# Designed miniproteins, single chains, continued (5): the designs that were tried, part 97

Each design is a single chain, and the fold is of that chain. pLDDT is the mean over its residues in the fold that is shown.

## One batch from the design tools (miniprotein)

Design m19356
Fold by ESMFold2-Fast:
Structure m19356 (fold): chain A 69 residues (1-69)
Amino acid sequence: SREALLEEAVRLLSEALKEAAAAGKDTTQPLNEARDKIRRLALESGFTEKEAEELIQEAMLRVARQQMA
């Protein structure tokens, strides 16, 4: 379940970045909205707040690596 949630988090963050880029908008608000959604999904799935933050950070690093590749 954690790995599936992590894959969904990467998808949500990547989509937020693509949407912001396509609209010519600052990425800050779309990324914050994606983070909030991921946090809520993690908490609803029984993860702690700390685990949700760790998952978001891991997902952000995966997205950053994908952009650098």
Scores: mean pLDDT 80

Design m19357
Fold by ESMFold2-Fast:
Structure m19357 (fold): chain A 76 residues (1-76)
Amino acid sequence: MSPAEQALLALVFELVEAGRRAVSRRELVRKIAERSGVSQRTASRALDRAIARGDLREDADGRIVPDAVERGHPTP
């Protein structure tokens, strides 16, 4: 698994633990790039790979959620 994919999964789980069940694609791409030291283009590719692999999925509203965990979000 690439450093960008590792950073992606870590960020998603970190945000879920903080009560954010899902996060926007754009926000994730930026944070992955910052944490792993790769470009946003590379981070976006890593996100696409994780979705294709089934590690993550994109919700109907464009938010990224871990596929194997609960999909609740903090909004009422």
Scores: mean pLDDT 68

Design m19358
Fold by ESMFold2-Fast:
Structure m19358 (fold): chain A 81 residues (1-81)
Amino acid sequence: MNEVEEIMKISGLSLEESQELVNAAKTKSGSFLLGLVLSRADPPVVELALHFLSQSTINKILALPLTKRLQIADILEPYAP
C-alpha cells in the first residue's frame, strides 16, 4: 500500500485530496507547512497552507482528531527536510 492509500484509510479523505497532501509534502516549503498544519493547525499556518492545498482538503484535515493528523504526519515524514 502506498502513502496515498494509507492516508485515505486513516483520514477518510478522497484519492484526490490524499494526493494533494503527498504532492505538497514533496516540496520543501509544502512539507514544512503541512507538518505545522498537521501538528498545530494555527490560523496563520492554515492560511499559508492554502498555497499548497485546497480549502476543502484543509477543512477535512482540521476536522480530524489530533491522533489521526499525527498519523498522517508520520506517513509523510520521509519527505520532510
Scores: mean pLDDT 74

Design m19359
Fold by ESMFold2-Fast:
Structure m19359 (fold): chain A 100 residues (1-100)
Amino acid sequence: SEPTLDEIKQRLEEMNNLGIEMLQAIRQGEPLEKQRQLALDALEIGLNLAKEMDDKLSEKKLEEIKQAVMNAQTPEELVEHMEKALDIAQQLLLMKQIES
């Protein structure tokens, strides 16, 4: 079933919190693979949200970002891809708000 506005807000908050954890891992000099896993966990939330909303375009964009995250060699690349994923999730929230 389609997620509610509150469920979308909660998932966006969870993605944002994972992004903050990724930035903390970068600051603390944690391994790149730990940083990548936090980004992948956030992307999984965003992908599930796009699928539940039947937003095929956002799902495709998030899958492309997931591929970029898997291939990232630097923390800076992970930050760039995470920012793009959060932007897409914000757009999904905005679309639901307009429908309400």
Scores: mean pLDDT 90

Design m19360
Fold by ESMFold2-Fast:
Structure m19360 (fold): chain A 78 residues (1-78)
Amino acid sequence: MVEELYEKLKNSKSKEEIGEAAEKLGKLNTEEAIKKLKEIVDDESMPDVKRGAAAYALGLAGRPGDSKYAHDVISSIK
């Protein structure tokens, strides 16, 4: 499951699939899922749409609406 969601987040071209994969990873709230989300957020070679989705999902996994990465990255998406 985590591997499939990570693959969708990393390889999808659809904003809908990227957002769905990131949200599902965040809601799993497992160490593996959180680690995968952080890897996407911290990877400067990754597209901003994917990094932003991962940052948002980290907020869901950690503290509601309290994500430093979400604040810094999501503002750059649109």
Scores: mean pLDDT 70

Design m19361
Fold by ESMFold2-Fast:
Structure m19361 (fold): chain A 61 residues (1-61)
Amino acid sequence: GAEEDARAAAEAGRKSGGSGAASGAWHTYQYGGGDREAALRALEAANAGDSEAAVEHAEKT
């Protein structure tokens, strides 16, 4: 139904955003002095296809 379609669209958006979030977190670590551990976990999660974990860890950098 419409709710399942909306959830699928949100999931696809998170999946697309996960890689971008991880790249942004790594940039923040390298040039902004962000948390290295969080940036690495964001990259690991994005590479594993876990966009939700990637965004969560990226927010901690």
Scores: mean pLDDT 68

Design m19362
Fold by ESMFold2-Fast:
Structure m19362 (fold): chain A 68 residues (1-68)
Amino acid sequence: SPTDQARQLLAQLRQAVAQDAPDDVINQLVQQLHDLLERTVEEDPEAAAELAREHTGLLLEWGRKRES
């Protein structure tokens, strides 16, 4: 399902940010997750909101690492 795919992609994004993956890799994962979250909203709005909060948190963490 889109929700399960989004959860898997979020886990990959979290790993990539934690491991200081290249910006192009993180940007690709961010875009893929964003596209899946649009589909997840149609399937499960509550799960989509939870995943979107995690996604935003990871974007902020990545932004902080890029500025350092």
Scores: mean pLDDT 81

Design m19363
Fold by ESMFold2-Fast:
Structure m19363 (fold): chain A 89 residues (1-89)
Amino acid sequence: ADKLKEEGLKAYEQKKYGTATRLFVKLIVNKEKLDDKQKQALTDSLFILGSIFPDVAISYIEQALSSYKDPSLEQVLEEAKRVLAALKE
């Protein structure tokens, strides 16, 4: 668990937002608690990922929200849904 938290933060610092998202969501789904820095890294990574691949971001956000409630993730989910709707014409 702790190694995955460190790997997620390192991926975020390296601008590997997809990798950071995958690692942090896996931790949340396994009922691990993220600290504020880890939650911020996940939220930022999902926001960036949602701007490029909104469908992928939506899937990850919904997986995270199924395990805990976070208003910041709910806001990122709504933004990703808006981006996806714009792409579908």
Scores: mean pLDDT 80

Design m19364
Fold by ESMFold2-Fast:
Structure m19364 (fold): chain A 80 residues (1-80)
Amino acid sequence: SLADQLIEELRGAAENPNAPPGAMVRAAEYLRSQLPLLTSPEDRARLAAEVEAILREHAAELSPAERAALTDLVRELRAA
């Protein structure tokens, strides 16, 4: 599904030690661009929960810009 693909993009950016600088911010920006296609409240809730999990699991590895991008994404997913 689209939701599964978007989570794999974020997980890849968080968990790949060879990810380029800014990969997480770009992945979050890409996910935000796909939000109009995520019409299911269940998919939006699942994505929000998984972004929150990434924020918890990888807190020490994320830059302030990456944390801000993911936090904004959670807020947008939860607002609808």
Scores: mean pLDDT 79

Design m19365
Fold by ESMFold2-Fast:
Parts: sequence; structure tokens; C-alpha cells
Structure m19365 (fold): chain A 87 residues (1-87)
Amino acid sequence: SMEEEKELRAERWRELTAALLRKAGESEKVEPVAEQVGEYVRKGDFEKARELLMENLKEEDREALRRREAERRELQQQLLALQQARA
């Protein structure tokens, strides 16, 4: 359902944000930033969610996030290719 997908997407963004901030030692920012990122995702404001996440990360962590985004896109492309090959 759309509500389940929406909540799962927001939760994934919150978890990713929290993990990156914890890894960076930004314990004070973890909860407020992760919650706000999740809320933006829940409202469909993916650009604002990404911008807030990147803004609150150090350069090294921003690079790690870009790698994770690239990995996700690569997986999506592979799944699409498999779907087209089966048609």
C-alpha cells in the first residue's frame, strides 16, 4: 500500500541519516536531523531531505552518502534490465 511504502521510505531515510551522523560523532544532531529528514521524505520533499542531510554531514560522510546513492541506482538499473530481458 502507499501508506506502507511512504512510511518505509521515511524510516529508511531516518535510519541512513542517523547512522551517518553517529559514525561522524555528531551525537547531538542525530535525533533532530534524522527526524526532520524523515519528515521531509514522508511529505515527498526528497530534495529538501537530501539537502538537509548533506548540509549536516562532513565532506567525508557526504562522499559516503554519494557512494550509497550510486549503489542504489546501480541496483535499480540491474533490476530494470532483468525486467526488460524477461519481456
Scores: mean pLDDT 73

Design m19366
Fold by ESMFold2-Fast:
Structure m19366 (fold): chain A 56 residues (1-56)
Amino acid sequence: GPPDARTLLQVALDLARADPAASVDEIAAAVKERTGASDEQARAAALAAKGLLGLL
């Protein structure tokens, strides 16, 4: 089944912390690869993660 929003955000946060220089698109691509999320779900998680970490 599709991954839940909490799982997507956790993966995106871990990726953003590991590479703070990574773009939203790079994090979204990695989230999609690891979780099977849609492009829009992965991008939303990447944006939320970078926003929460003050990286936007």
Scores: mean pLDDT 84

Design m19367
Fold by ESMFold2-Fast:
Structure m19367 (fold): chain A 102 residues (1-102)
Amino acid sequence: SLADLLAQLRKELSKPVLDTDRIVQILHQISQIVLRGGLSAKQLAEIEKLAQEVIEKSTDPRARGQAYTLLALIALYRFDTEKLLQYSLEAARYNGEGVPLL
């Protein structure tokens, strides 16, 4: 469930040493839920806060890239074109560092 994923992400972000692989997996699963739609404004705001916390606490390009992707999806659902563009460009930059060239 979304609630379980948000609780897991909060737990991972509270650790003194971040488990990047776990954070990336959780962010990816949250992104899949956001893509399905049907989330309340309160749920989107909670996800946004946690994605911003990932960006604040992690220097890893994979975690930062996934967090920016999630923020871009939230901006898309809010019809916020400026933030959608901003976060999509940041996500593309970090995803280029974490994904092998095709």
Scores: mean pLDDT 85

Design m19368
Fold by ESMFold2-Fast:
Structure m19368 (fold): chain A 88 residues (1-88)
Amino acid sequence: MKKITVKPKSDEAKEKFVELVDEAARAMANGDYEKAREIFSKAVKELAKENGVEVPEKITDEGFVNARKAAAALASGKDVDIEVIVEE
């Protein structure tokens, strides 16, 4: 497993990331795991582009949990680095 650290560089990017992670969490709550993973991957890839980092298509469940925690912190007005755990 590889850890990749990304962070939103603008308020617009922060809001977009929080929105996408929230949508993914709702899909998981509804039992739509495939849709949740797709939305989550999109959110992480957009942040990676801002940071000049390539992210593999496969993201671990631990990476999703970390992104949800980071999104909650960002929504509360805290600045946090987002650790994404991906398959090698």
Scores: mean pLDDT 69

Design m19369
Fold by ESMFold2-Fast:
Structure m19369 (fold): chain A 105 residues (1-105)
Amino acid sequence: RPVGPGETPQSPVLAALRATFEAFVAASPRRETLSRLLRPLTEEETAAMSEPVASLPDILGYAENTGDDVELAVELIVKAIADLTRDPALVAAVRDALDAALAAL
């Protein structure tokens, strides 16, 4: 996804990943924590983290610029959730949701 808040990814596949993750966040009991990944992180949010975490817009923009590397986008999203939440059950649930979305394309 290109750098720019609120811009839609140009790739239909990356747009589907974004929509799937947004739906996953909305349905999650950890919605407050996960919603931080839906936009570029502030300097304060980044400084408060023990480990660097990439935002969804940055991940999708990077994948788009690398020729729509969908597997890279999925792995970076999964890593960001693992680093942010430290919840292996949530990590498994998001991977399953993203894999199901890709299988439906």
Scores: mean pLDDT 71

Design m19370
Fold by ESMFold2-Fast:
Structure m19370 (fold): chain A 67 residues (1-67)
Amino acid sequence: SAEERLKKLEERIRKLKEKVKREQDKGMLEMAEEQAKRLLAKGLDIDVVEEQVEKILKLVEEREKKA
């Protein structure tokens, strides 16, 4: 279900927030979580929401590695 998939995204975001050192990257992850919830609430497909969140997660992981 969309709710289960959102919950898994929230878990992934939470785990990544624990690993990132930069406050800016934590803020980006918090924004990603909030945007995912808002987009889903507005009736966007969970597949689209997951794709957008995945792009942000990848960007944060790359930035963490480079910083």
Scores: mean pLDDT 77

Design m19371
Fold by ESMFold2-Fast:
Structure m19371 (fold): chain A 62 residues (1-62)
Amino acid sequence: SSELLKELEEKRKKEFEKQVDEGVRELAFAVYATVLYKQPNPPKEVQEEAEKLAEELLKKNE
């Protein structure tokens, strides 16, 4: 039945969206830390700002 296929597709779509979300957060964190502070293992404040940036990027993506 096509119902199971639709459920599987929806589940996979959510999993892919989650992976993209994680990737965006990691990228935003790395860019923010590297470009703005130019140091490995930035302080918690920088990490929080990178997370906020990732959240904004996700919201702006349709």
Scores: mean pLDDT 68

Design m19372
Fold by ESMFold2-Fast:
Structure m19372 (fold): chain A 64 residues (1-64)
Amino acid sequence: MHMLEEAERLERRGRELFAEAARLSREGVRTGSPELTAEGIRLAREGQDLLERSRRLREEYRRS
């Protein structure tokens, strides 16, 4: 597999998860739902992990 393509895919997915997390957090605050706020936090952490993995793959590609 091409590392740069994988990094791009992970970066796109991570950004999508951050956008969804922001929407859930806003909805949770608006409706007073702690479950929606918690889900938003979970997705934000998952998105951050994917963005970090993308960064590492880009660094590895640069070294190869």
Scores: mean pLDDT 84

Design m19373
Fold by ESMFold2-Fast:
Structure m19373 (fold): chain A 85 residues (1-85)
Amino acid sequence: SEKVEEEIRKLEKETEELIKNAEKFEKEKQEEIIKKGKEALEELIKKGLVSESAFDTFNSLNEIDQVKLSITAIGMKKSYELLEK
């Protein structure tokens, strides 16, 4: 569906913009993003879309890179939900 592909492209642009601004977020916002990112990773692992080693990778990163990976994971989850429609 062209509509799904367009929504995915929009999501990709929004994800890239959030990653570029990750360092500018307040600590509370960064912590919220990390929490949601971990939840997204858990769901992606349960669906078999991402390896269980993704948590090991996540935990090896510094705080700002954890925020960036969290934004990416949230974007991946949203894209998957759009494709399931």
Scores: mean pLDDT 80

Design m19374
Fold by ESMFold2-Fast:
Structure m19374 (fold): chain A 100 residues (1-100)
Amino acid sequence: MELEELRRKKALEEEQRKAFEEGMARGKAEGDRAIERARADPAATDAEIERLSELSNRAHEEALSGTPVESRGAIGYGAALGVALIALSVDRLARRKEAE
C-alpha cells in the first residue's frame, strides 16, 4: 500500500513538473511575441499589455478549476506572462521618461 502510494505521488509530481515547464514555455513564447510586436510598433504596447492580461486572467481561471496537472500548467503559463507584462510596463515607463 505505502510503496504504491509513493509511486503514484511521484508519477503525479512528474506530470505536474512537466505541465509547469510546458506552461512556462508557452507563456514565454506568447510574451516574446508580444514584446517583439511592441518593439516593432510602440503604439501597440497598450494593446499587447491588454491581450497578455486577458490571457493571464484565463490562466488564473484554469488554475482554480483544473485538475492538479492542469493547474500547474496554468500557473507556469501565468508566471511567464507576468514576466512579459513587467518587461512591457518597464519599457513603456522608460519611453515616457525620454519624451520629457
Scores: mean pLDDT 79

Design m19375
Fold by ESMFold2-Fast:
Structure m19375 (fold): chain A 78 residues (1-78)
Amino acid sequence: REAERERLFAEIEALDREAERAINRHDYDTAIALYERRKALVREAARRGLISEEEAERLIAEADGNIQFARLLKESAA
């Protein structure tokens, strides 16, 4: 369980880095898709009992904030 949890957080971190790179190259649709993938991963981890409900809610809220920010950046760039 602990090793699976560490792997989960490493994967979340990799998705966050990939999304930041997408934002830096003005590829906001890719960034949004990556944050949506992160949300799906977090929900699956909570279903499997790898993280708490509180931890999952926090991680999903962070991803939702990042998606909203990417949408605002996309609108500002137009």
Scores: mean pLDDT 84

Design m19376
Fold by ESMFold2-Fast:
Structure m19376 (fold): chain A 118 residues (1-118)
Amino acid sequence: SLNDAIEELKKAINELEALAKSRAPDWSPAQKQAISQLLSQIKSLVNEISSLASQITDKDVIEEATEQLKEITKDLKDLNAKVKAGTISPEDLINELGVINARLESLKSKLQKALEES
């Protein structure tokens, strides 16, 4: 379900936050701040998407949103594995988090539009 997809995404974000804290001693202050800010923005967007999703009744919108959230969760889990293994640079992590943030902002906009058209 859409709610299950959101909860799985939240779990993946919480794991990434814990992994990022374990890697933080190896990062510059600027890198730590950028990663922390992006994670905070992502968490805020997921909470906003959760609130919007609770108001959506259109089955096609629910199905598309569920698919997109599953894809984002998969990418985030792949990112978690790289952070855990130490195989990703902080610059690449910042770039990949920026892409995830943009995808979530796009999804939020689609859900807001669906509510306005209801």
Scores: mean pLDDT 88

Design m19377
Fold by ESMFold2-Fast:
Structure m19377 (fold): chain A 79 residues (1-79)
Amino acid sequence: SKMARIEALKKQEQKGLKMLKSQPVTSDTQRQILDIQEQIIKAQTNASIALINNDSDSFDKYTKEQLDLLKQRQAIKEG
């Protein structure tokens, strides 16, 4: 069912976020990278849910958000 698939995605998101938050923060740069990675995980989950719901507009929105976040993360690593 759609509900079971969405529930599985939300559990995967929570597990990913828990693992991310368990990482030691040794610098401001690392903290910024981890914050962006959290947003990427959330956007990936939302894009997957949109795909299950056949919501192309939301899928496009969250995929664009992921690309923008990946670009921001790369800029922090290079700057």
Scores: mean pLDDT 87

Design m19378
Fold by ESMFold2-Fast:
Structure m19378 (fold): chain A 100 residues (1-100)
Amino acid sequence: MPPLSVEERLARLREQLATHPEVSPAQAEALLLLTRASMESEDPEIAELLEKAAVALYSYAQSGDETALEIALRLLEKAAERAEEPLRSVIEEAIRLLRA
């Protein structure tokens, strides 16, 4: 298969999330923001933290397990601490969306 662009991968993720009624609009937006940030991050440690956070968030969205949400938020806080602007503000917005 030809490689997908960032925009194509995000469009497919958006369609997939639309089929999951357990995922709130705020959680879907946070997942999309974090997926973009992970794919565009040059720092592999930040990218890994964001990827692990997205996995934990997807688990929370599917199960309602608040432990998964707590893990995701902790990973995002670590990523934000390491990140430079404008990525830091993107991560902080994702955290805000998840707490809404």
Scores: mean pLDDT 76

Design m19379
Fold by ESMFold2-Fast:
Structure m19379 (fold): chain A 79 residues (1-79)
Amino acid sequence: STAERTGPENLYISKLVRDMGEALRNKDVEKAVELALELIDKAGLSLPFVESLIRRLGRGTGQQPVADKVIEKVRERLK
């Protein structure tokens, strides 16, 4: 659970989310995977939260199959 006040982390996360939406639109799976790993590693977000976020962005960009592939690769990178 993320119990944290709105601040610089929120702005950083928002930037990564926008960059991920762009990567999904461009079908850039590798870039989206790197951004997802940055959300987990540097922003401290949990894997389930990041997976949910990727699915939401995939739906919003019309790139659900690309989003599913990104989630698969993120899971592989964390093994």
Scores: mean pLDDT 79

Design m19380
Fold by ESMFold2-Fast:
Structure m19380 (fold): chain A 73 residues (1-73)
Amino acid sequence: AEEAERLAGNGIMAFRMGAYPQAARLLSKAVELAEKDNSPILPRILRNLGRVYEALGDTKRAKEYFERAKKLE
């Protein structure tokens, strides 16, 4: 849980700095850990990963992450 939150925080910081590939890597790792732990932060991480893929122009992948987050809320 704490590891997923730390990675998610670092990924969001990378996103704010425009480091989109780094943000995607950090948030993807946070998703893996949050899924394994069935963590309540998973929907927030998925939404942020969706925003990263929108910024990268990958609208299909962004939509997939937003839909996954919505189903968990």
Scores: mean pLDDT 86

Design m19381
Fold by ESMFold2-Fast:
Structure m19381 (fold): chain A 111 residues (1-111)
Amino acid sequence: PPSPAQLQRDISQGFVDMTSSVLKIAERTLVEKGADPKKVQEVSNEINDAVKELMTAKENGDKKKQSESLEKLSDGYLNESKLEKEAGNLDAAKSNEQQSQRLKQQAEKLK
């Protein structure tokens, strides 16, 4: 059976892969609705980078870096929410705003 450490690594990789896939779909939809492709790509890159930083911080047991990465990820989802709202995707905007709030709460618990 897999060790707890192996299971945690597999779960973390799954979140990175899922996040990247969802962001690529959102990027295409936003650009098709007239969003600035450079701005959309910058926000997607910020979220992807923050997820990778969070995984590295978790592997190193660095709670301060975990909190900082979660705050960065929260800001990224808030920026995605703003892009979705400007494109008229109100349900997607609300979903991303709620995700931002959850991530902010997780960051606070690590302080």
Scores: mean pLDDT 82

Design m19382
Fold by ESMFold2-Fast:
Structure m19382 (fold): chain A 76 residues (1-76)
Amino acid sequence: ARRVRVARVEGPTTLENPVGEETSAPVTVTLEDGAVYTFEAVGLARDSPGTETFEVTPSAGGSVAEPVPLTVVTRA
């Protein structure tokens, strides 16, 4: 996998949600039931064209929602 970073998460103030550093693995953020969250994720572009895909998997109170893919495309 290529590197990605979660740049921003907005939600209830009770969440400790440190902005992650760049990682080659998916980033996991835990959500509170019934709350609305906004995520910003940043993928690194490379000097060669290519596509990397990551997943965002929402979960709340032991319940898991469907994963949402995050695709990063480096173009010429």
Scores: mean pLDDT 51

Design m19383
Fold by ESMFold2-Fast:
Parts: C-alpha cells; structure tokens; sequence
Structure m19383 (fold): chain A 78 residues (1-78)
C-alpha cells in the first residue's frame, strides 16, 4: 500500500469512527489523542497500523489515533 493509499484509509476510518462514536455516544480517549497530536502524519499512520493489528487496543484508543492522524494529514494537504 502506498502512502497516498494509507492516507485515504486513515481519512475514511476517522470519518467512520467519528460517526460511530457520535451515534453510540462513545467517547474517544482524550489522553491518547493529546499524545498522538504531537506526532507527524507518518508516525501517526504507523501508530494506527500497529493499533489495528493489536486486538488488545480499545476502540477509544484506535479512534483517538485515527482522529489525530486524519487531522495531521488534512493539515499537511492544506
């Protein structure tokens, strides 16, 4: 998968997780989000890939990583 393809997957996952969380009143992990938003888009994509492979990672943490990654990708595209 290319970097551009990974970015599209991240943006899609962030949108899906945001919609799911809002519909089901699930809060994302704000502490994880604050830590993740300090990282680069490249690092955040790698963190999200790692979290998705780790079955022990909570949805709240995965969503926080995805939101931070999507924000960084959009920021770099602007």
Amino acid sequence: MTRAQKEEVVLRLAKEYKEYGKKNNIKFDEEVYEEMKKKSAEELIAELERALRDSSTSFESIAAIAFAAAEKIEEERA
Scores: mean pLDDT 81

Design m19384
Fold by ESMFold2-Fast:
Structure m19384 (fold): chain A 77 residues (1-77)
Amino acid sequence: SAASSAAVYAALTRLGDAVAAARTLDDPEEARKVIEEAGAEAVRLLEENGLTGQARQLRREAADAAKDVEAELRAKA
């Protein structure tokens, strides 16, 4: 449906923007929090639209992205 497609697009854009923003930060803990907060909001959007399978996948992807960006920033510090 149009609503489901819009929800998926919004969720993916939210997470993608948060990951890009987090990579510009100097604090690894702050970067992780930014991604975790955006990921939780994106997952909630998908769940509200009945997209439970996509919500589970996005939750995993957000957790992995948060860990990866935190590790990248810690390596630079």
Scores: mean pLDDT 87

Design m19385
Fold by ESMFold2-Fast:
Structure m19385 (fold): chain A 96 residues (1-96)
Amino acid sequence: DREELIEEARELAEEALRTLAKPDVTPEELLEAAQKAAIAALKLASAGEFEEALEVLRRAEEAVRRAEAAGADPAAVREALELLRAAREAVEALAA
């Protein structure tokens, strides 16, 4: 069901963004949240919701950058940003 897939993706995206907004996000939580955001975006893209998929990735990248500014682990931040970039490239390729 396309609508069920979209709702699952939205729930996953909200969970990811909530985790990234935590004041003391751990390296593990940051990477897990980035993975959830990437999966949510790919689910949205597979349902044809490319604009929403890219918006999820943009919001996740901004949240990771805010965590970086707050002193989050630099290695985890780098890995999270690479993961989100790869997901964005995959979404853009699917939309082409």
Scores: mean pLDDT 88

Design m19386
Fold by ESMFold2-Fast:
Structure m19386 (fold): chain A 68 residues (1-68)
Amino acid sequence: GPWERAAAELEASLEAARAAGDLDALRSVLLAIRHALELARAEGAPPDVVARLEALRREAEAEVARLA
């Protein structure tokens, strides 16, 4: 569904930014993940999708902290 696609696209974007070591790209992906999480929670997305987005948020925050 649209939530699973959004999560997959964010995961791919995070991996690309991580591979590039690009702090600005990582910050942009983190912002996008946070926005997607806010919408998912507001719209009652499936718990599995919310959990996946929360995991991606934690990974993105760790990568930003590592490079900053």
Scores: mean pLDDT 87

Design m19387
Fold by ESMFold2-Fast:
Structure m19387 (fold): chain A 81 residues (1-81)
Amino acid sequence: SLREELERKAEETAAEDAALARADPERARADAAEALALAPTLPPEMAEIVAAAAQGILAGRPEEAFREAARRMAELLYEKL
């Protein structure tokens, strides 16, 4: 189904992003800080997801942050279809 396809792609993307964050934690923190600063310019539903993910990365939990963000984003995209 489309939902399963979106969930699978979200999981794959989250795993790749988490691996990159572990390889370069300084860049991951810099990108997270920038994303947090830009979050207010996004639609409210996306802003909450991005801000939560950025805070998780800054707290040293990139795997959990990217996984949760990917899940929420996939749900948001599915609702708009």
Scores: mean pLDDT 80

Design m19388
Fold by ESMFold2-Fast:
Parts: structure tokens; C-alpha cells; sequence
Structure m19388 (fold): chain A 66 residues (1-66)
């Protein structure tokens, strides 16, 4: 959905820095599981990647800084 959280626009900058760190931490956790978990880990990583990709697309599309 294209439901914009414009109210959090300014806070998103500071939250994004913190959120990026937390996302990287969780992503690393999924990566570790995928590396040692095989197919089961791959499924979990794919799920996490899907969520991360959607969030990134929604966030990146707002500014689109290349």
C-alpha cells in the first residue's frame, strides 16, 4: 500500500540511522542462520530480505538520491 507516513518524515532520518543498524544486525543474524541452516535458513533469509527490500523501496522512492 502507498500509505505515506509523512508525519515521521523528519524523525525517519534519525530513526533510519538507528533502524539501519538494527536491520543490519537482524540481517546478519539471518545470514548466519542461512550459512549454517541450509534450505531452512535460506527460507528465513528470503523472508527477511523481502521485508527489508519493501521497506528500502518505500524509503528510497521518497528521495531517490543516486
Amino acid sequence: GHGAAAGAGAGAKEGAELGDAELARRWSQYGTIAAGGGPAGAEGAAKGGYEFDELRAQRGGHDGAS
Scores: mean pLDDT 52

Design m19389
Fold by ESMFold2-Fast:
Structure m19389 (fold): chain A 95 residues (1-95)
Amino acid sequence: SLQDIQQEVSEKFYKKVQDLISQGKLSMESILELLFEAAEELKRKGIPDDDILKLVRNMFRDTLMRYHSHFMDQSVLDEKVEEVERLVREHIEKV
């Protein structure tokens, strides 16, 4: 199902985030690259763009909340989520 594809890609994304953390390489740039990779895979597997963007938004928000929630203002987090969704939207339109 489309939901099974979304789950597989999400699990792969979170594993790669953990690998980056263990290597001391987690950054906004590295997160964005992983989100682009996940969005490209979802698009290749036939997931609709709106569902890709919803999933990307959730994955990014959850990642930031998990690792930066204690020092990040909620309004700044929401603005960053909207910006990343826009960047991923622009990227998948070119794929």
Scores: mean pLDDT 82

Design m19390
Fold by ESMFold2-Fast:
Structure m19390 (fold): chain A 73 residues (1-73)
Amino acid sequence: SSREETQRLADQGLENADAAKKLAQQLGDKSSEKQATGTKDNTQAYRDKGDVSRVRSLYLGAKNLLDIEQAKK
C-alpha cells in the first residue's frame, strides 16, 4: 500500500539523512549538516501527509547527500 511504502521510504530516508548529518558534523561541513537536518524535517512532515512522491524524492536526496559526504573523506 502507499501508506506502507511511505513509511518504509521515510524510515530509510531519515536513517540516511541522520548518517549524512553526523558525517557532515565530523567534517565541519555546516552547510551539509543544515541540509541534512532540513531533509529530516521535511521527510517527517510529508510522511505525516502521506505524500509518497515527496517522501521518495526526499529519500533519494538523503541518499545522494550521504554519498557526497562519504566522497569527501
Scores: mean pLDDT 82

